# Designs tried in a protein design run: designed miniproteins, single chains. Part 21

Each design is a single chain, and the fold is of that chain. pLDDT is the mean over its residues in the fold that is shown.

## One batch from the design tools (miniprotein)

Design m701
Fold by ESMFold2-Fast:
Structure m701 (fold): chain A 60 residues (1-60)
Amino acid sequence: ALEEARKAALAYARENALSQSDESIRIGVAMIVSEIDPTMPAKEIERIVDEALEAARAVR
C-alpha cells in the first residue's frame, strides 16, 4: 500500500510537472495517495507529497 501510493504519486508528479503548478500537484498527489490508502497518516501523506514535488522540480 505505502509503496504503491508512493509510486503512483511520483508518476503523477512527473507526468504533470510541466503542465501543473506545485499547488495543483500537491492536491493531486494527496488525493491519489488517499484513494490508494485511506488509512495513511497525514504525516506520511505529507512526506510523499514532498517527494513528489521534488521529482516534479527535477523534471523542470
Scores: mean pLDDT 77

Design m702
Fold by ESMFold2-Fast:
Structure m702 (fold): chain A 87 residues (1-87)
Amino acid sequence: RFVITIPSGGVIENMDIVIGSSREHTIIVEKDAVLKNNTITIKNSKLTLIAKGKVEGNTFTLIGSTSSLTIENKENVTDLTIIDNNK
């Protein structure tokens, strides 16, 4: 398991992120933090995204039958793309 916290005032944008296998992981976007225009690949893993800050324009690609994305505070999430892809 990992927990990644983007602290208040932190910005992660235009990144390609790959999340590894067979575990539950969490990304916390704190209030006044930004997660924008990223491509996030979730491979045989479960990701919880806690969107207390601004989450905009991200693409999540799910690879493998055990892959999942759970979003908390989805009212703060805009322009979301989710691709289920077993390539």
Scores: mean pLDDT 82

Design m703
Fold by ESMFold2-Fast:
Structure m703 (fold): chain A 70 residues (1-70)
Amino acid sequence: MSPREKLEELLKKLEKLAEQLPEELKNIVNQHIERAREVAKKASVEELEQLVEDVEEFLKDLEELLKKLK
């Protein structure tokens, strides 16, 4: 899987998780997703790999937060 494909898959997972959040937190997460997509359009392969890592960490933190909100 290319770094661009990996990033898009992670961003789609973030969008789905954000739907489960209160509106205020959902808006913050969606802003981060939008910025990541904008950066990715102009990014080198190395920059995309860094973005993938950053998004994976954010996704993990958000998944842990959602488990506590049950």
Scores: mean pLDDT 80

Design m704
Fold by ESMFold2-Fast:
Structure m704 (fold): chain A 79 residues (1-79)
Amino acid sequence: ELKKEIEELRKKAEELLKEAKEMGIQDAVRSAEEALKYVDLAEQFLEKGDLEKAKEYLSKARRYIEVAQAALEARRRAE
């Protein structure tokens, strides 16, 4: 289950990164890149059997995905 959540968040972060780059929104690009970094850390700790840290880094990844989404929406509304 946790492995599926990691895969889903990675796909969302990659999609957001693509959209942010296409729109030229640097704040969203940075947040999406941070989300991918935390997804990778969550996967690494899951492989080591450290479920507590894996969950912690997934929570951080979700937060950065939310920040990236908010930045994209804010720019769309401004134009």
Scores: mean pLDDT 84

Design m705
Fold by ESMFold2-Fast:
Structure m705 (fold): chain A 87 residues (1-87)
Amino acid sequence: SAATEQAKRDALSLLGLHRAEALRRGDEEMAARYEEAIAQVKAATTLDEIIAILEELRAWELERGYDGAAAGLDATIARVRALKAQQ
């Protein structure tokens, strides 16, 4: 659907930015985790799958004290949930 494609674009844009920042800092573990999330989002076919992927990544970030990165995911998750509510 158009909503799913929009959600993918928004999620991939954010994850790409986070991955680039992790690589700039030399945080290979964090960069690899974002690369995994990018692959999962590309394979997702529903808004629920995209939400689940982003929520799992957010939990992973919070467990490691990456509060700023997790806050960025909150905004994107809220946008994807809003797209789902419009269906």
Scores: mean pLDDT 87

Design m706
Fold by ESMFold2-Fast:
Structure m706 (fold): chain A 54 residues (1-54)
Amino acid sequence: MYIDMTDDQMKKQMDNLRQKIQDSKDRNDKKSQFDYDVDIGIIQIVQGIKKVTK
């Protein structure tokens, strides 16, 4: 669950997902690009919640 991750861990996970999006573009895989974009969006929402709940 992303909510248990530190800011550094979430940044690393987002960087990994961005790399996977680029790899998916190189493969012309639109579904994987969308799925990884959704995961990045979820992490960003979790980061926002953590900032508000502090």
Scores: mean pLDDT 75

Design m707
Fold by ESMFold2-Fast:
Structure m707 (fold): chain A 94 residues (1-94)
Amino acid sequence: MSIPEKLLEEAFEKLKELFPEEEDEIERFRKQVLEMIKTMEARGVPESVISRMMLGLIARFGLELAQKKKDEEKLRKVREIYEEMAKKLQELEA
C-alpha cells in the first residue's frame, strides 16, 4: 500500500468511527478517492502531492458530514483528524 493509500485508509477509519451512521456514504467516497489516487499515480504525480490533495478532499467531506448533522463537536473532531493526518504526512515526507 502506497503512503497516500495508507494515510487515507487511516483517515477514513477515523471518519467511520466518528460517523458510524454514514458508513456507506464514507465507503463510497473512499472508493472514489482511491480511484483518483491510482489515476494520479499513473500520471506520475508525486506521492506527497497526491497525499496533500486527497487529505484536503477528505477534510472537506468530513466537514460537510458534520454540517449535515449540525454537530459542532463532530465538526471539531473532523478538524482534529485533519490536523493529525497532515502532521503524519509531514513526518512521512521527512
Scores: mean pLDDT 79

Design m708
Fold by ESMFold2-Fast:
Structure m708 (fold): chain A 94 residues (1-94)
Amino acid sequence: SLEDIEKELLAELLRLMDEAAVPQADVDRLVAMLSEGGKRVKELLENGDIEGAIKAVKEMTEELTAFLESLGLPEGVRLVQEKGERIIEKIKEM
């Protein structure tokens, strides 16, 4: 499910950030970005706006990629790109 992919991404990113000793403020920012983005995608899907939901996932993936690049976390960048594409694929099946 979409929620399962979101939970996997969050868990994997939190693990990477812990291993890299990323400051708590940056961890909190990542969690907020995922929470806000996930809420927006869900609201668009509840309204039947499939195209808007796909666009929101793409925008969230770009913002997360830029943030993780600023932290020097290439594995995190790889994860958000991979999971973002899986989420888009699932939305297209709706």
Scores: mean pLDDT 87

Design m709
Fold by ESMFold2-Fast:
Structure m709 (fold): chain A 69 residues (1-69)
Amino acid sequence: SVMDQVKQQFRELAMRGELYVARKAVENGKYDTARRILEHVRSLLPTLSSDVQQEAEKEIKELEKKIKE
């Protein structure tokens, strides 16, 4: 339905916002904050469209690599 499409768009926007904050946390050396945000983002992945899930998973992996080293 149109309602479900609108809800999906809001979920995608919220996800992008959280990933932006996680990226900024990594850039500022706040790795604990970044880990918490990424853990929350992962829990939301199954609720997203396949394309958005793939984009989010790629960014999560890139940020996790920076956190590990």
Scores: mean pLDDT 81

Design m710
Fold by ESMFold2-Fast:
Structure m710 (fold): chain A 83 residues (1-83)
Amino acid sequence: ALEELLKAAREAAEKSKDEEVRKAAEETVKAAEAFAENPTPEALDRLVAAAGRLVEALVAAGMEEAAQRIARALGDLVRELGY
């Protein structure tokens, strides 16, 4: 779950030419790496917020399939953690 979210966010950062998508993807990667290093509720909240902003940026850029992929990976992670 976390690895799929990281992969999808990294791909969005590399492939997107939209600055808002790239910025949101980089923030999501940073939050996911922080959560992997220290999995606290606060780190999870930051990751959820960052990934949510990435989904919004992807939708605004017309990248609906990428947005759905991020949302699914995030949902899978949250379910796996029991939240």
Scores: mean pLDDT 82

Design m711
Fold by ESMFold2-Fast:
Structure m711 (fold): chain A 69 residues (1-69)
Amino acid sequence: SAALGLALVRRELAKIGGEEAAEAIVDRARQLYEQGRVDEALAVLRDGAAALAGPEFAERAVSGLRKLL
């Protein structure tokens, strides 16, 4: 489930980069996903997660989400 995957990523990002920033990134990714813009949603999530939590976290988050989609 994309919704479950995004909720888990939001929770982990909030622990590292703060709740407000994590929520903004994940909400933007969710909006793009709901529009069928899956590649753009994954790019926003990767870039935002990398900025807040580093590139290793971002790659794990995107990989995990792809398995739940």
Scores: mean pLDDT 81

Design m712
Fold by ESMFold2-Fast:
Structure m712 (fold): chain A 84 residues (1-84)
Amino acid sequence: MMEEAKRLAEEALRLAQEADDILRKSGSRDLETQTTAGVAAVAGGVALTLASKSEEGARAAIEVGRRGLELAREALERARELAA
């Protein structure tokens, strides 16, 4: 359970960072996409912290991590569209 929660959190953080990198390299100034990537990164960080403390925290981390991953994927897709 804790390992799965950590993987979800790390994936969310990785995709959020990739979205931010694409926005920076493309020179895009889309505040909505930047905000979505930022929220995804915060959710991933919170999930990673919760997953590292207890099994109860790992259950909460899975929910937060899944939501963060969804937001990170959305931000990444939008960042790629803006860079095109």
Scores: mean pLDDT 81

Design m713
Fold by ESMFold2-Fast:
Structure m713 (fold): chain A 81 residues (1-81)
Amino acid sequence: ALSPEQRLYVALFRHLAETESDENLLASFRSLLDWALQNLSDEEFRALVRALREVARELTSPELYERLEGEIARALEQRDA
């Protein structure tokens, strides 16, 4: 289950997905993933990523979703290194 802080970041991402440009959303998403890599356990990171994917699937275009998945893949590679 997500912590209250993680739920707040998911809610913020949802708000940005509804209100911001694709480039601003992508930049904010990168910052969120970088924060999560530094501050969350492996289990917490995976739980956050699952929640963010659900929001992205609901609210973003297939093209933007592919770009967001690329950022997730990059972050997961950094976690495994």
Scores: mean pLDDT 82

Design m714
Fold by ESMFold2-Fast:
Structure m714 (fold): chain A 86 residues (1-86)
Amino acid sequence: SLDERIDELREKAVKALQEVEGPQEAERYKADIDLAREVSPERALAVAEGYLTAAELRKNPEHQAEGDAVRAAIDALVASLREEAA
């Protein structure tokens, strides 16, 4: 199901982001994906996929700037979803 795909990507994204950002960011990323799910499961999937992509890029120093740009874009998407939820 879509929810199962979101949960799988959420776990992968959180683990990858923890390796790049540290464990303190884990709950923020979980909360952001959960917020997106409240608004739209399809958009939550996009948020989780984007965070995973950003984290994997940022693990490689050669692609850190690209990963940072992707993460900033997903953070902006989450901010937009937060406005929709309000």
Scores: mean pLDDT 80

Design m715
Fold by ESMFold2-Fast:
Structure m715 (fold): chain A 115 residues (1-115)
Amino acid sequence: KEELIEKYLKEIEKIMREGLDKVLEAVQNNDMEKAEEIIKEMHEKIRSIVNKLAEELGLTDEQKEEMLKLVDLAEQSIRDAVRLAKLENDLFTLRLLMESVIRDLIKKIKEIAES
């Protein structure tokens, strides 16, 4: 159980960190359409991994829906951070905000999966 949770959480973190770097590059190049596409692709991949994690662990539908809601909230937080970074022209704060979202999401998914 613990090893399986660790495996999927590492996959989520990898996708989000790779997505973060691509989003930062797109925002730096003032390519907001590309930033939105990256965020959408990242969101879809993370939802897919959460579904696999829930199936492999035999989690309840309630636990699965709770994790998926956290993924949706993380996507919204990233979108809001990107909008703020565009307004403030502050890519450093964008990186810090997205890093915080990644850490919070991983922690909360782990708590639900271990419950």
Scores: mean pLDDT 87

Design m716
Fold by ESMFold2-Fast:
Structure m716 (fold): chain A 73 residues (1-73)
Amino acid sequence: LAEEAERLAREVARHAEEAGLEEAAKMAREDAENIAPAVEEAVKEYGEEEVRRLVRRAVEAALAQIDALAAAR
């Protein structure tokens, strides 16, 4: 799950970069580097199934935010 979450975070960063949101892409890349340890700790506390749901919701929210920022330009 931690590796999958890191991959998804990198996809979010790539989406932001493709949308021309350089600052958002930079922040998403930094988050991707830190997400694996955070996911591992969350799995220990909440369990893999709950963390998988949280990761999915976070990715969907991040992609929606990127799209909204791109549309506002």
Scores: mean pLDDT 76

Design m717
Fold by ESMFold2-Fast:
Structure m717 (fold): chain A 107 residues (1-107)
Amino acid sequence: MANQNIAIPEDLLPLAGKKLEKLDLSHNNIKSARTLLFALSVPNLKELDLSNNHFGVEGAKELAELLKDSNIKTLHLTGTNLGPEGVAVLKSTLKELGKEDIKIITE
């Protein structure tokens, strides 16, 4: 397990000055894509693991829109409760925003 219940900006502050390319935020109670704004602003971050967080379908579009301004290339979403509808919304929104090259891993 990566963190206790909530990923907060303070937990990500030590990463701001580093050439971090992978970030594991799996097994946290991240329910809102907005909590990821700081992580997504890390300049060299290419791979983000959000597995085993409970976003639900309503978070899918917001997550895609936040990814538009990121350099993320691979996104792990296994166990996030997005469901088929949430995954479809995420992929469709990313394509609309010109980010269809992002690899989405749901299994």
Scores: mean pLDDT 71

Design m718
Fold by ESMFold2-Fast:
Structure m718 (fold): chain A 55 residues (1-55)
Amino acid sequence: SELARKNLELSREGAENVRKAGEENPELSDVLKNMAKIIETAGEIVAERIEEKER
């Protein structure tokens, strides 16, 4: 669905922004890398739920 696709794009952008913040803050880089992965995974789960609800 289009809504699910937009959700995936937003979660990818969010994850990329968090990764970039990690590069600017080396002391937090590991934490921020993990958070970026969580954001991507959560985005996929949300997109899947949207598709299931639409179908």
Scores: mean pLDDT 80

Design m719
Fold by ESMFold2-Fast:
Structure m719 (fold): chain A 110 residues (1-110)
Amino acid sequence: SLEELLKELLELTRELIRLAVEALDYVDDPLRMIGLILRLIGIELDLEYMEKNGFTIEELLKITEEVLAIAQELLAMLQANPSAPQDLIDRVQQLIARIQALLAKLKELL
């Protein structure tokens, strides 16, 4: 259901916030990373509002694309730093794959 897909995105967004906070120790531009974390917190609040007040598939699709873009930017920042642990990079890549799978499911419902 659409409600289950929203809950999945909310969980993925919360996991991405955790990974971005962990990534602060391994990025050359921590202020840029803090900016991404703040954007993700805003998205989390929007998703919680949508869960309680209703939403459209188009709104959920748009937010899922934004979360994917932020996750890809986080991955690029980690990959640019050779001291970033491979485990953290792998976890971000796995999360990106899960967001892409959710995005594909949403597009099939249009």
Scores: mean pLDDT 91

Design m720
Fold by ESMFold2-Fast:
Structure m720 (fold): chain A 93 residues (1-93)
Amino acid sequence: ERALLEEILALEERAAEAFAAGRLDEALALLEEIRRLAEGLPPELREAVLEGVEAAKALLEGADAAEKAAIRARQAALAAAHPDLADRVDAIL
């Protein structure tokens, strides 16, 4: 559990670095890998990680304002349930 979460956080750091460098295809591929690994997490942690990934993908792919608002609203609901975990995932992505 903890080791898997640490691996996901390391991939999130790499995704952020790729995004900052303008390597959008690499950033998207890393987010996809994070999503795949998150399937091995407990349900509560998995939901927080997956919502963060969806929000990051929407930003990278240029989703419209309504889609971004819907994702953020759902992410806020998860943050209310698990504030420390959701905030940390968002800060890294």
Scores: mean pLDDT 66

Design m721
Fold by ESMFold2-Fast:
Structure m721 (fold): chain A 84 residues (1-84)
Amino acid sequence: SALEKAREAGYLAMTASGPEATARAQALFEEAVSEVGREKAEAAAVEGAIEALAEITGVPEEEVRKWLENKEFDKLRELLEKVL
């Protein structure tokens, strides 16, 4: 479903690196946007990213949500680098 694609895109955008992984995440997100619109696709991607990042890093979901609401994807990547 479109919401599942957006959720997976959010997860991959946070955890995946390199051209192929980035392209896959982008394609999934664009498909979701085309089906349900950008606003709903972003909301689903945020949920997926929050769950994935909280699980991987142990950071509270409330902090992850704040960064995603501000569209601070670079900050989320910094967090992943810090806990690696």
Scores: mean pLDDT 73

Design m722
Fold by ESMFold2-Fast:
Structure m722 (fold): chain A 64 residues (1-64)
Amino acid sequence: MLSPVQRRLQKIAREAQEKLTPEQLDQAMQLLDETGGRLQAARTDEEKQKIVDETEKKIQELIE
């Protein structure tokens, strides 16, 4: 992944795979799929960063 946004999503997905139970991981993957759609619809880098920040926070809540 070359963009900062894609790199962050890859890191988040990897951490989720390592730390979550299979049930929590399914929820995290659904969140990431929804985030991917939102990112494709987003028009500015600022909007994309906000979307990634929200997704990271939600996944961290699942891990903790």
Scores: mean pLDDT 78

Design m723
Fold by ESMFold2-Fast:
Structure m723 (fold): chain A 67 residues (1-67)
Amino acid sequence: SLSELEEKIKSIKDPNKQLALILQHLENGEKITKEMEKLAQELLKTDKKIKSLEEFLEALVELGRSS
């Protein structure tokens, strides 16, 4: 369920892995919660270690068009 996915993401200590899991869901066309989207935005603002930023922004744009 989305609640289980959200909990799993929050339990991950590595922000790169958190973002990768959110990205994987978006790329698969799967729904994410508003909390997961918010977490992804905060990770992008505060964590300079994050890779695949360009790919994540592309996925967010596609998600935004369907919202």
Scores: mean pLDDT 65

Design m724
Fold by ESMFold2-Fast:
Structure m724 (fold): chain A 84 residues (1-84)
Amino acid sequence: NEKLEKGLEAGRKGYELGKEGKNEEGIEYALEAVRLALEGGPDDLGAQGGAGLGLLGIGAGKASGGEAGYLGGKGAADGLEGGA
């Protein structure tokens, strides 16, 4: 799982940078995690890569003020209000 480990490291660094407000660097590491996940094997890493990307994208997008990016991943917001 060398590709998976490198992808997770890059993903974690990207998220940490996003939390620090280093949005551009955070996105750069998120893209590295994507690339490693795709090269490592989509069948085993597809769901993991997708989930990691979603979290990183939300974190980096929020640091940039990109609530639109977060909302794109929060299609369930209407479901939460409709369920009440």
Scores: mean pLDDT 54

Design m725
Fold by ESMFold2-Fast:
Structure m725 (fold): chain A 92 residues (1-92)
Amino acid sequence: SRISDDIVYNNIINDFNNNVNDVIQKSNQLGKDKSSQNQLIQRLLANTVSTLIDNGTSPSIILRFVNDAYDKGYITPTNRDGLIRYINRKVA
């Protein structure tokens, strides 16, 4: 149902945002630059997508996650397109 999908999605995005905050905090403590921090966030996002696929998460929820991450500026258009192709290939 729509409500059930929203609850699942909210849990995914909240967990991801907490992990992003941890990456930012640790990167700042280690004196990493913004470029290195962005690469770690992109890796975290790719790993999250892989985990969601492995767990059998609905493709529509995973695609929503990728598009929302793009809108937040976490990934480039090229990275978004690559992830969408990867998702479509794995859930076909």
Scores: mean pLDDT 83

Design m726
Fold by ESMFold2-Fast:
Structure m726 (fold): chain A 62 residues (1-62)
Amino acid sequence: MSEEQAKALGELGRQWVAEGVLSGETMDRAGTLLATGRADEARALLEAEGRPDLAEQMVALL
């Protein structure tokens, strides 16, 4: 993942938490998975939270 992709994902994740569409705890877990190259697990985490739409937005930035 490039630094620009990481920055874009971090910004998007902060907006999701600020808008109340994801909990900060879930976003912290997803962010850690993305930072360690575990994008598939980050996607699965968002899908498990009932937010496949957010998972698709995340994958589209990669």
Scores: mean pLDDT 76

Design m727
Fold by ESMFold2-Fast:
Structure m727 (fold): chain A 86 residues (1-86)
Amino acid sequence: KREEAIEKLIELLDMSDEEVEEWTKKNKAYNILSRIKYLKKLIEFEAERRGIPVEELKQRLKDVLKNDPSLLGVIVQQLIDDIEAY
């Protein structure tokens, strides 16, 4: 289900790189590891650019994912699709 994929994406965003690597190895979802790391890097970059904490921007992203994921860009939509398909 797409809702389950969104919940998993939120979990993956809170995992360490090591935890995500273990999960992706177990599920053969190697492309998800690189995409999650990339998304985390973009969040860090944007948070620094705005002068806000990384955790604040992550929380805003999680809130949008829970309430209206259609407002998020193509990269996030593709990541949800990838997680749903694994």
Scores: mean pLDDT 76

Design m728
Fold by ESMFold2-Fast:
Structure m728 (fold): chain A 96 residues (1-96)
Amino acid sequence: MLKDLEEAIKLLKEAKKLEPSIESGIEQAIELLKRAKEAVERKDYVSAGKLLTEAIKKIDEILAKNPSIKPEVKKLLEEARKKAIRAAQEATRKAR
C-alpha cells in the first residue's frame, strides 16, 4: 500500500515533467496521494480510502480533458491510476 502510493506519486512527477500543460492537475493529484499516504501512516484507512478515490477521480479528469497528451504521459497517468486503485482496495480491506 505505501509502496503503491510512493510509486504512483513518482509516476505523476514524471508525467508533470513531460507535459507541463497539465502540471496544475497533476500537482493536485500528487497532493491527494501525499495526504492519503499520511492517513495510511496514521492507520486512518477510512480517510486514506476517501483521499485515494479523489486522487483517482482527478487522474480520470486529466485524461478526459486532455485527449491530445503524449502517449508516454497517458501511460504514466494510467499506471499511477492502477497503483492508486490497488492502494484504495487495500485501504478498504483494512478499514473493515
Scores: mean pLDDT 86

Design m729
Fold by ESMFold2-Fast:
Structure m729 (fold): chain A 97 residues (1-97)
Amino acid sequence: MKKKIEVRELPSGMTLVRIEVEKDGKKVIAVAGAINEVSPEVARSQIAAFRTWAEVEKKKAEKEGYKFGYDILPVGSTLEEAIEEAEREAEELLKEQ
């Protein structure tokens, strides 16, 4: 199994975890977005930016033969929770191929 984990901060200030996995000819990308405890207006802006980014990334990934999944964690979720969610989503996507 080939697995790559990447942690990145978006210009909006939101943290995202991206996991790319290839196993037995199956290729998946799973992304989890974590939003720190911020005002409701900032949280809404970060969620909207993440969804827009994720839809563009999904189209790119699917063109390359990857299954793509993403989730946004509740406001105040930790980086550790985002890593766990992205790993869970990647395992789920691998089962669906």
Scores: mean pLDDT 78

Design m730
Fold by ESMFold2-Fast:
Structure m730 (fold): chain A 73 residues (1-73)
Amino acid sequence: DMDALVDRVRRVSKEASELSRKIAIESGLSEKEVEEASRIGGLAAGEAMSDGMSEDESIKVGVDEAKKYIKEL
């Protein structure tokens, strides 16, 4: 079901983006860095979900990618 997959990808991307944003804010990053961390987290989570990972695993992948970005600043 294409519609159900699109809905799950959107939800997972949003959750990972929101979590990544909170982590970046708590890390004291600039507004631009916060938005980039949020974007990276959401994109990575959506891609993981599209590749057949579970919702929880996809969110974790997204947050982990955002954390890598934050650590490299």
Scores: mean pLDDT 85

Design m731
Fold by ESMFold2-Fast:
Structure m731 (fold): chain A 99 residues (1-99)
Amino acid sequence: SMQQRRRRLARSYDRSSRTIQDRIDRGDPPQVIGDTAISLLRSNSRVADSLGFRGTAIGLRRQADRIDDLRRQGRDDDVIQFVRDLAQQLRDGSRWMRS
């Protein structure tokens, strides 16, 4: 069902947001935080696509590309801010999908 597919994506978002938040809270380098976020966004994009959420999958890939772009420009503070906002977005999305 649609609800079961949303709950599967929500669980993936929960795991990803926790991993990202843990790295931020530990004070990991911006490169490590950025690489982790890119990897998790691409992973969640594949999960979303497999569940039939193609628009969501595209959006997640675009966010990964944006973080990679900021990282390549050496904009470390912008990478950290984007990834903080991403972790919150994943938490919010997970709550919405589980409601």
Scores: mean pLDDT 91

Design m732
Fold by ESMFold2-Fast:
Structure m732 (fold): chain A 83 residues (1-83)
Amino acid sequence: SMMEELKKKKVYEEINKMMDEVVLKKIDDGLSPKQKEEAKKLIEELQKITDKELSETTDTPDGKRKARGIQVATDLIIGMLES
């Protein structure tokens, strides 16, 4: 739905902001406790969005390829936020 797309856009915007901070901080000393807490919340929201998108993916070759792409992208983002 349109509301789900807006929520997804907001989550990705927050992830982009966090990733910019992570890139800078990893050069120095890693993420602060506050940044780690915010990253955990973003991970939870991203997992909910991903699960919903995967549940709506069709059981066709094209749908399976799309589902795999979503999962790989999600895993990479989560890995960056957790590190």
Scores: mean pLDDT 69

Design m733
Fold by ESMFold2-Fast:
Structure m733 (fold): chain A 82 residues (1-82)
Amino acid sequence: MEEEERERRELEEARELYERFKREHPELYERLVERVAEAFKSPPEEAQRIFREVSAEIKALEPDERVAGAVQSAVLQEAREK
């Protein structure tokens, strides 16, 4: 019960963080989603390289780990849906 409520709050907080990032950097966000989608079609070694590069780009703009994590999760989720 308590854990489900915590997960919902964390999802809502994460959503606000990545939605703000999307509004501030819409072209970059779209580009990051495209790169991660290509990673899913790539060999594991190349996929890992792409994930590291995407993570580094997000962290360069958002040094706050919470915001960077939320954006990374959103990018990965949207890339999966492609």
Scores: mean pLDDT 77

Design m734
Fold by ESMFold2-Fast:
Structure m734 (fold): chain A 86 residues (1-86)
Amino acid sequence: MEKARDRVVEALRAVAAELDPEAQEKVLAAAEKIGEAMEKAKSLVEAVEKTAELLALTLSELDPETAAKVKEAIAPVVNELAEEAA
């Protein structure tokens, strides 16, 4: 769990550094919430579900181009976790 959490948070922080300040704040806030949710999750399935929900909410608050960039950056990590949870 800790390694999976760190990977998700690091990917979000990395892409946030390339965004405008307003989008950066939203993505960094999402990274913190996702990190906490994953740490408190009772199973890997729950961690993946909460991560997907929080990402979807954050992406809906960003412009389409910025949302696509964030989604592309995090997709490999989320897909790997989803496969491990299955």
Scores: mean pLDDT 78

Design m735
Fold by ESMFold2-Fast:
Structure m735 (fold): chain A 69 residues (1-69)
Amino acid sequence: APVRPLTPLQQKYLKLAKFLLDELNLTPGQVAEVIRVVLNSESEEDFRAKLRELGLTDEQIDAILEKLK
């Protein structure tokens, strides 16, 4: 078949994107920026700093980190 199943990593990021949109009520643009930060962060501290620059609260950042576990 020409279709492939999503990898576990891709499923995790899709689930994260839905959480950001539905639970945290972020805009599609903010969701894209958060996913970009997740993919390009070198450490948890770098990740937290970049998300704060996007205007997210520490509580929202902690919720995202819990979703990534």
Scores: mean pLDDT 76

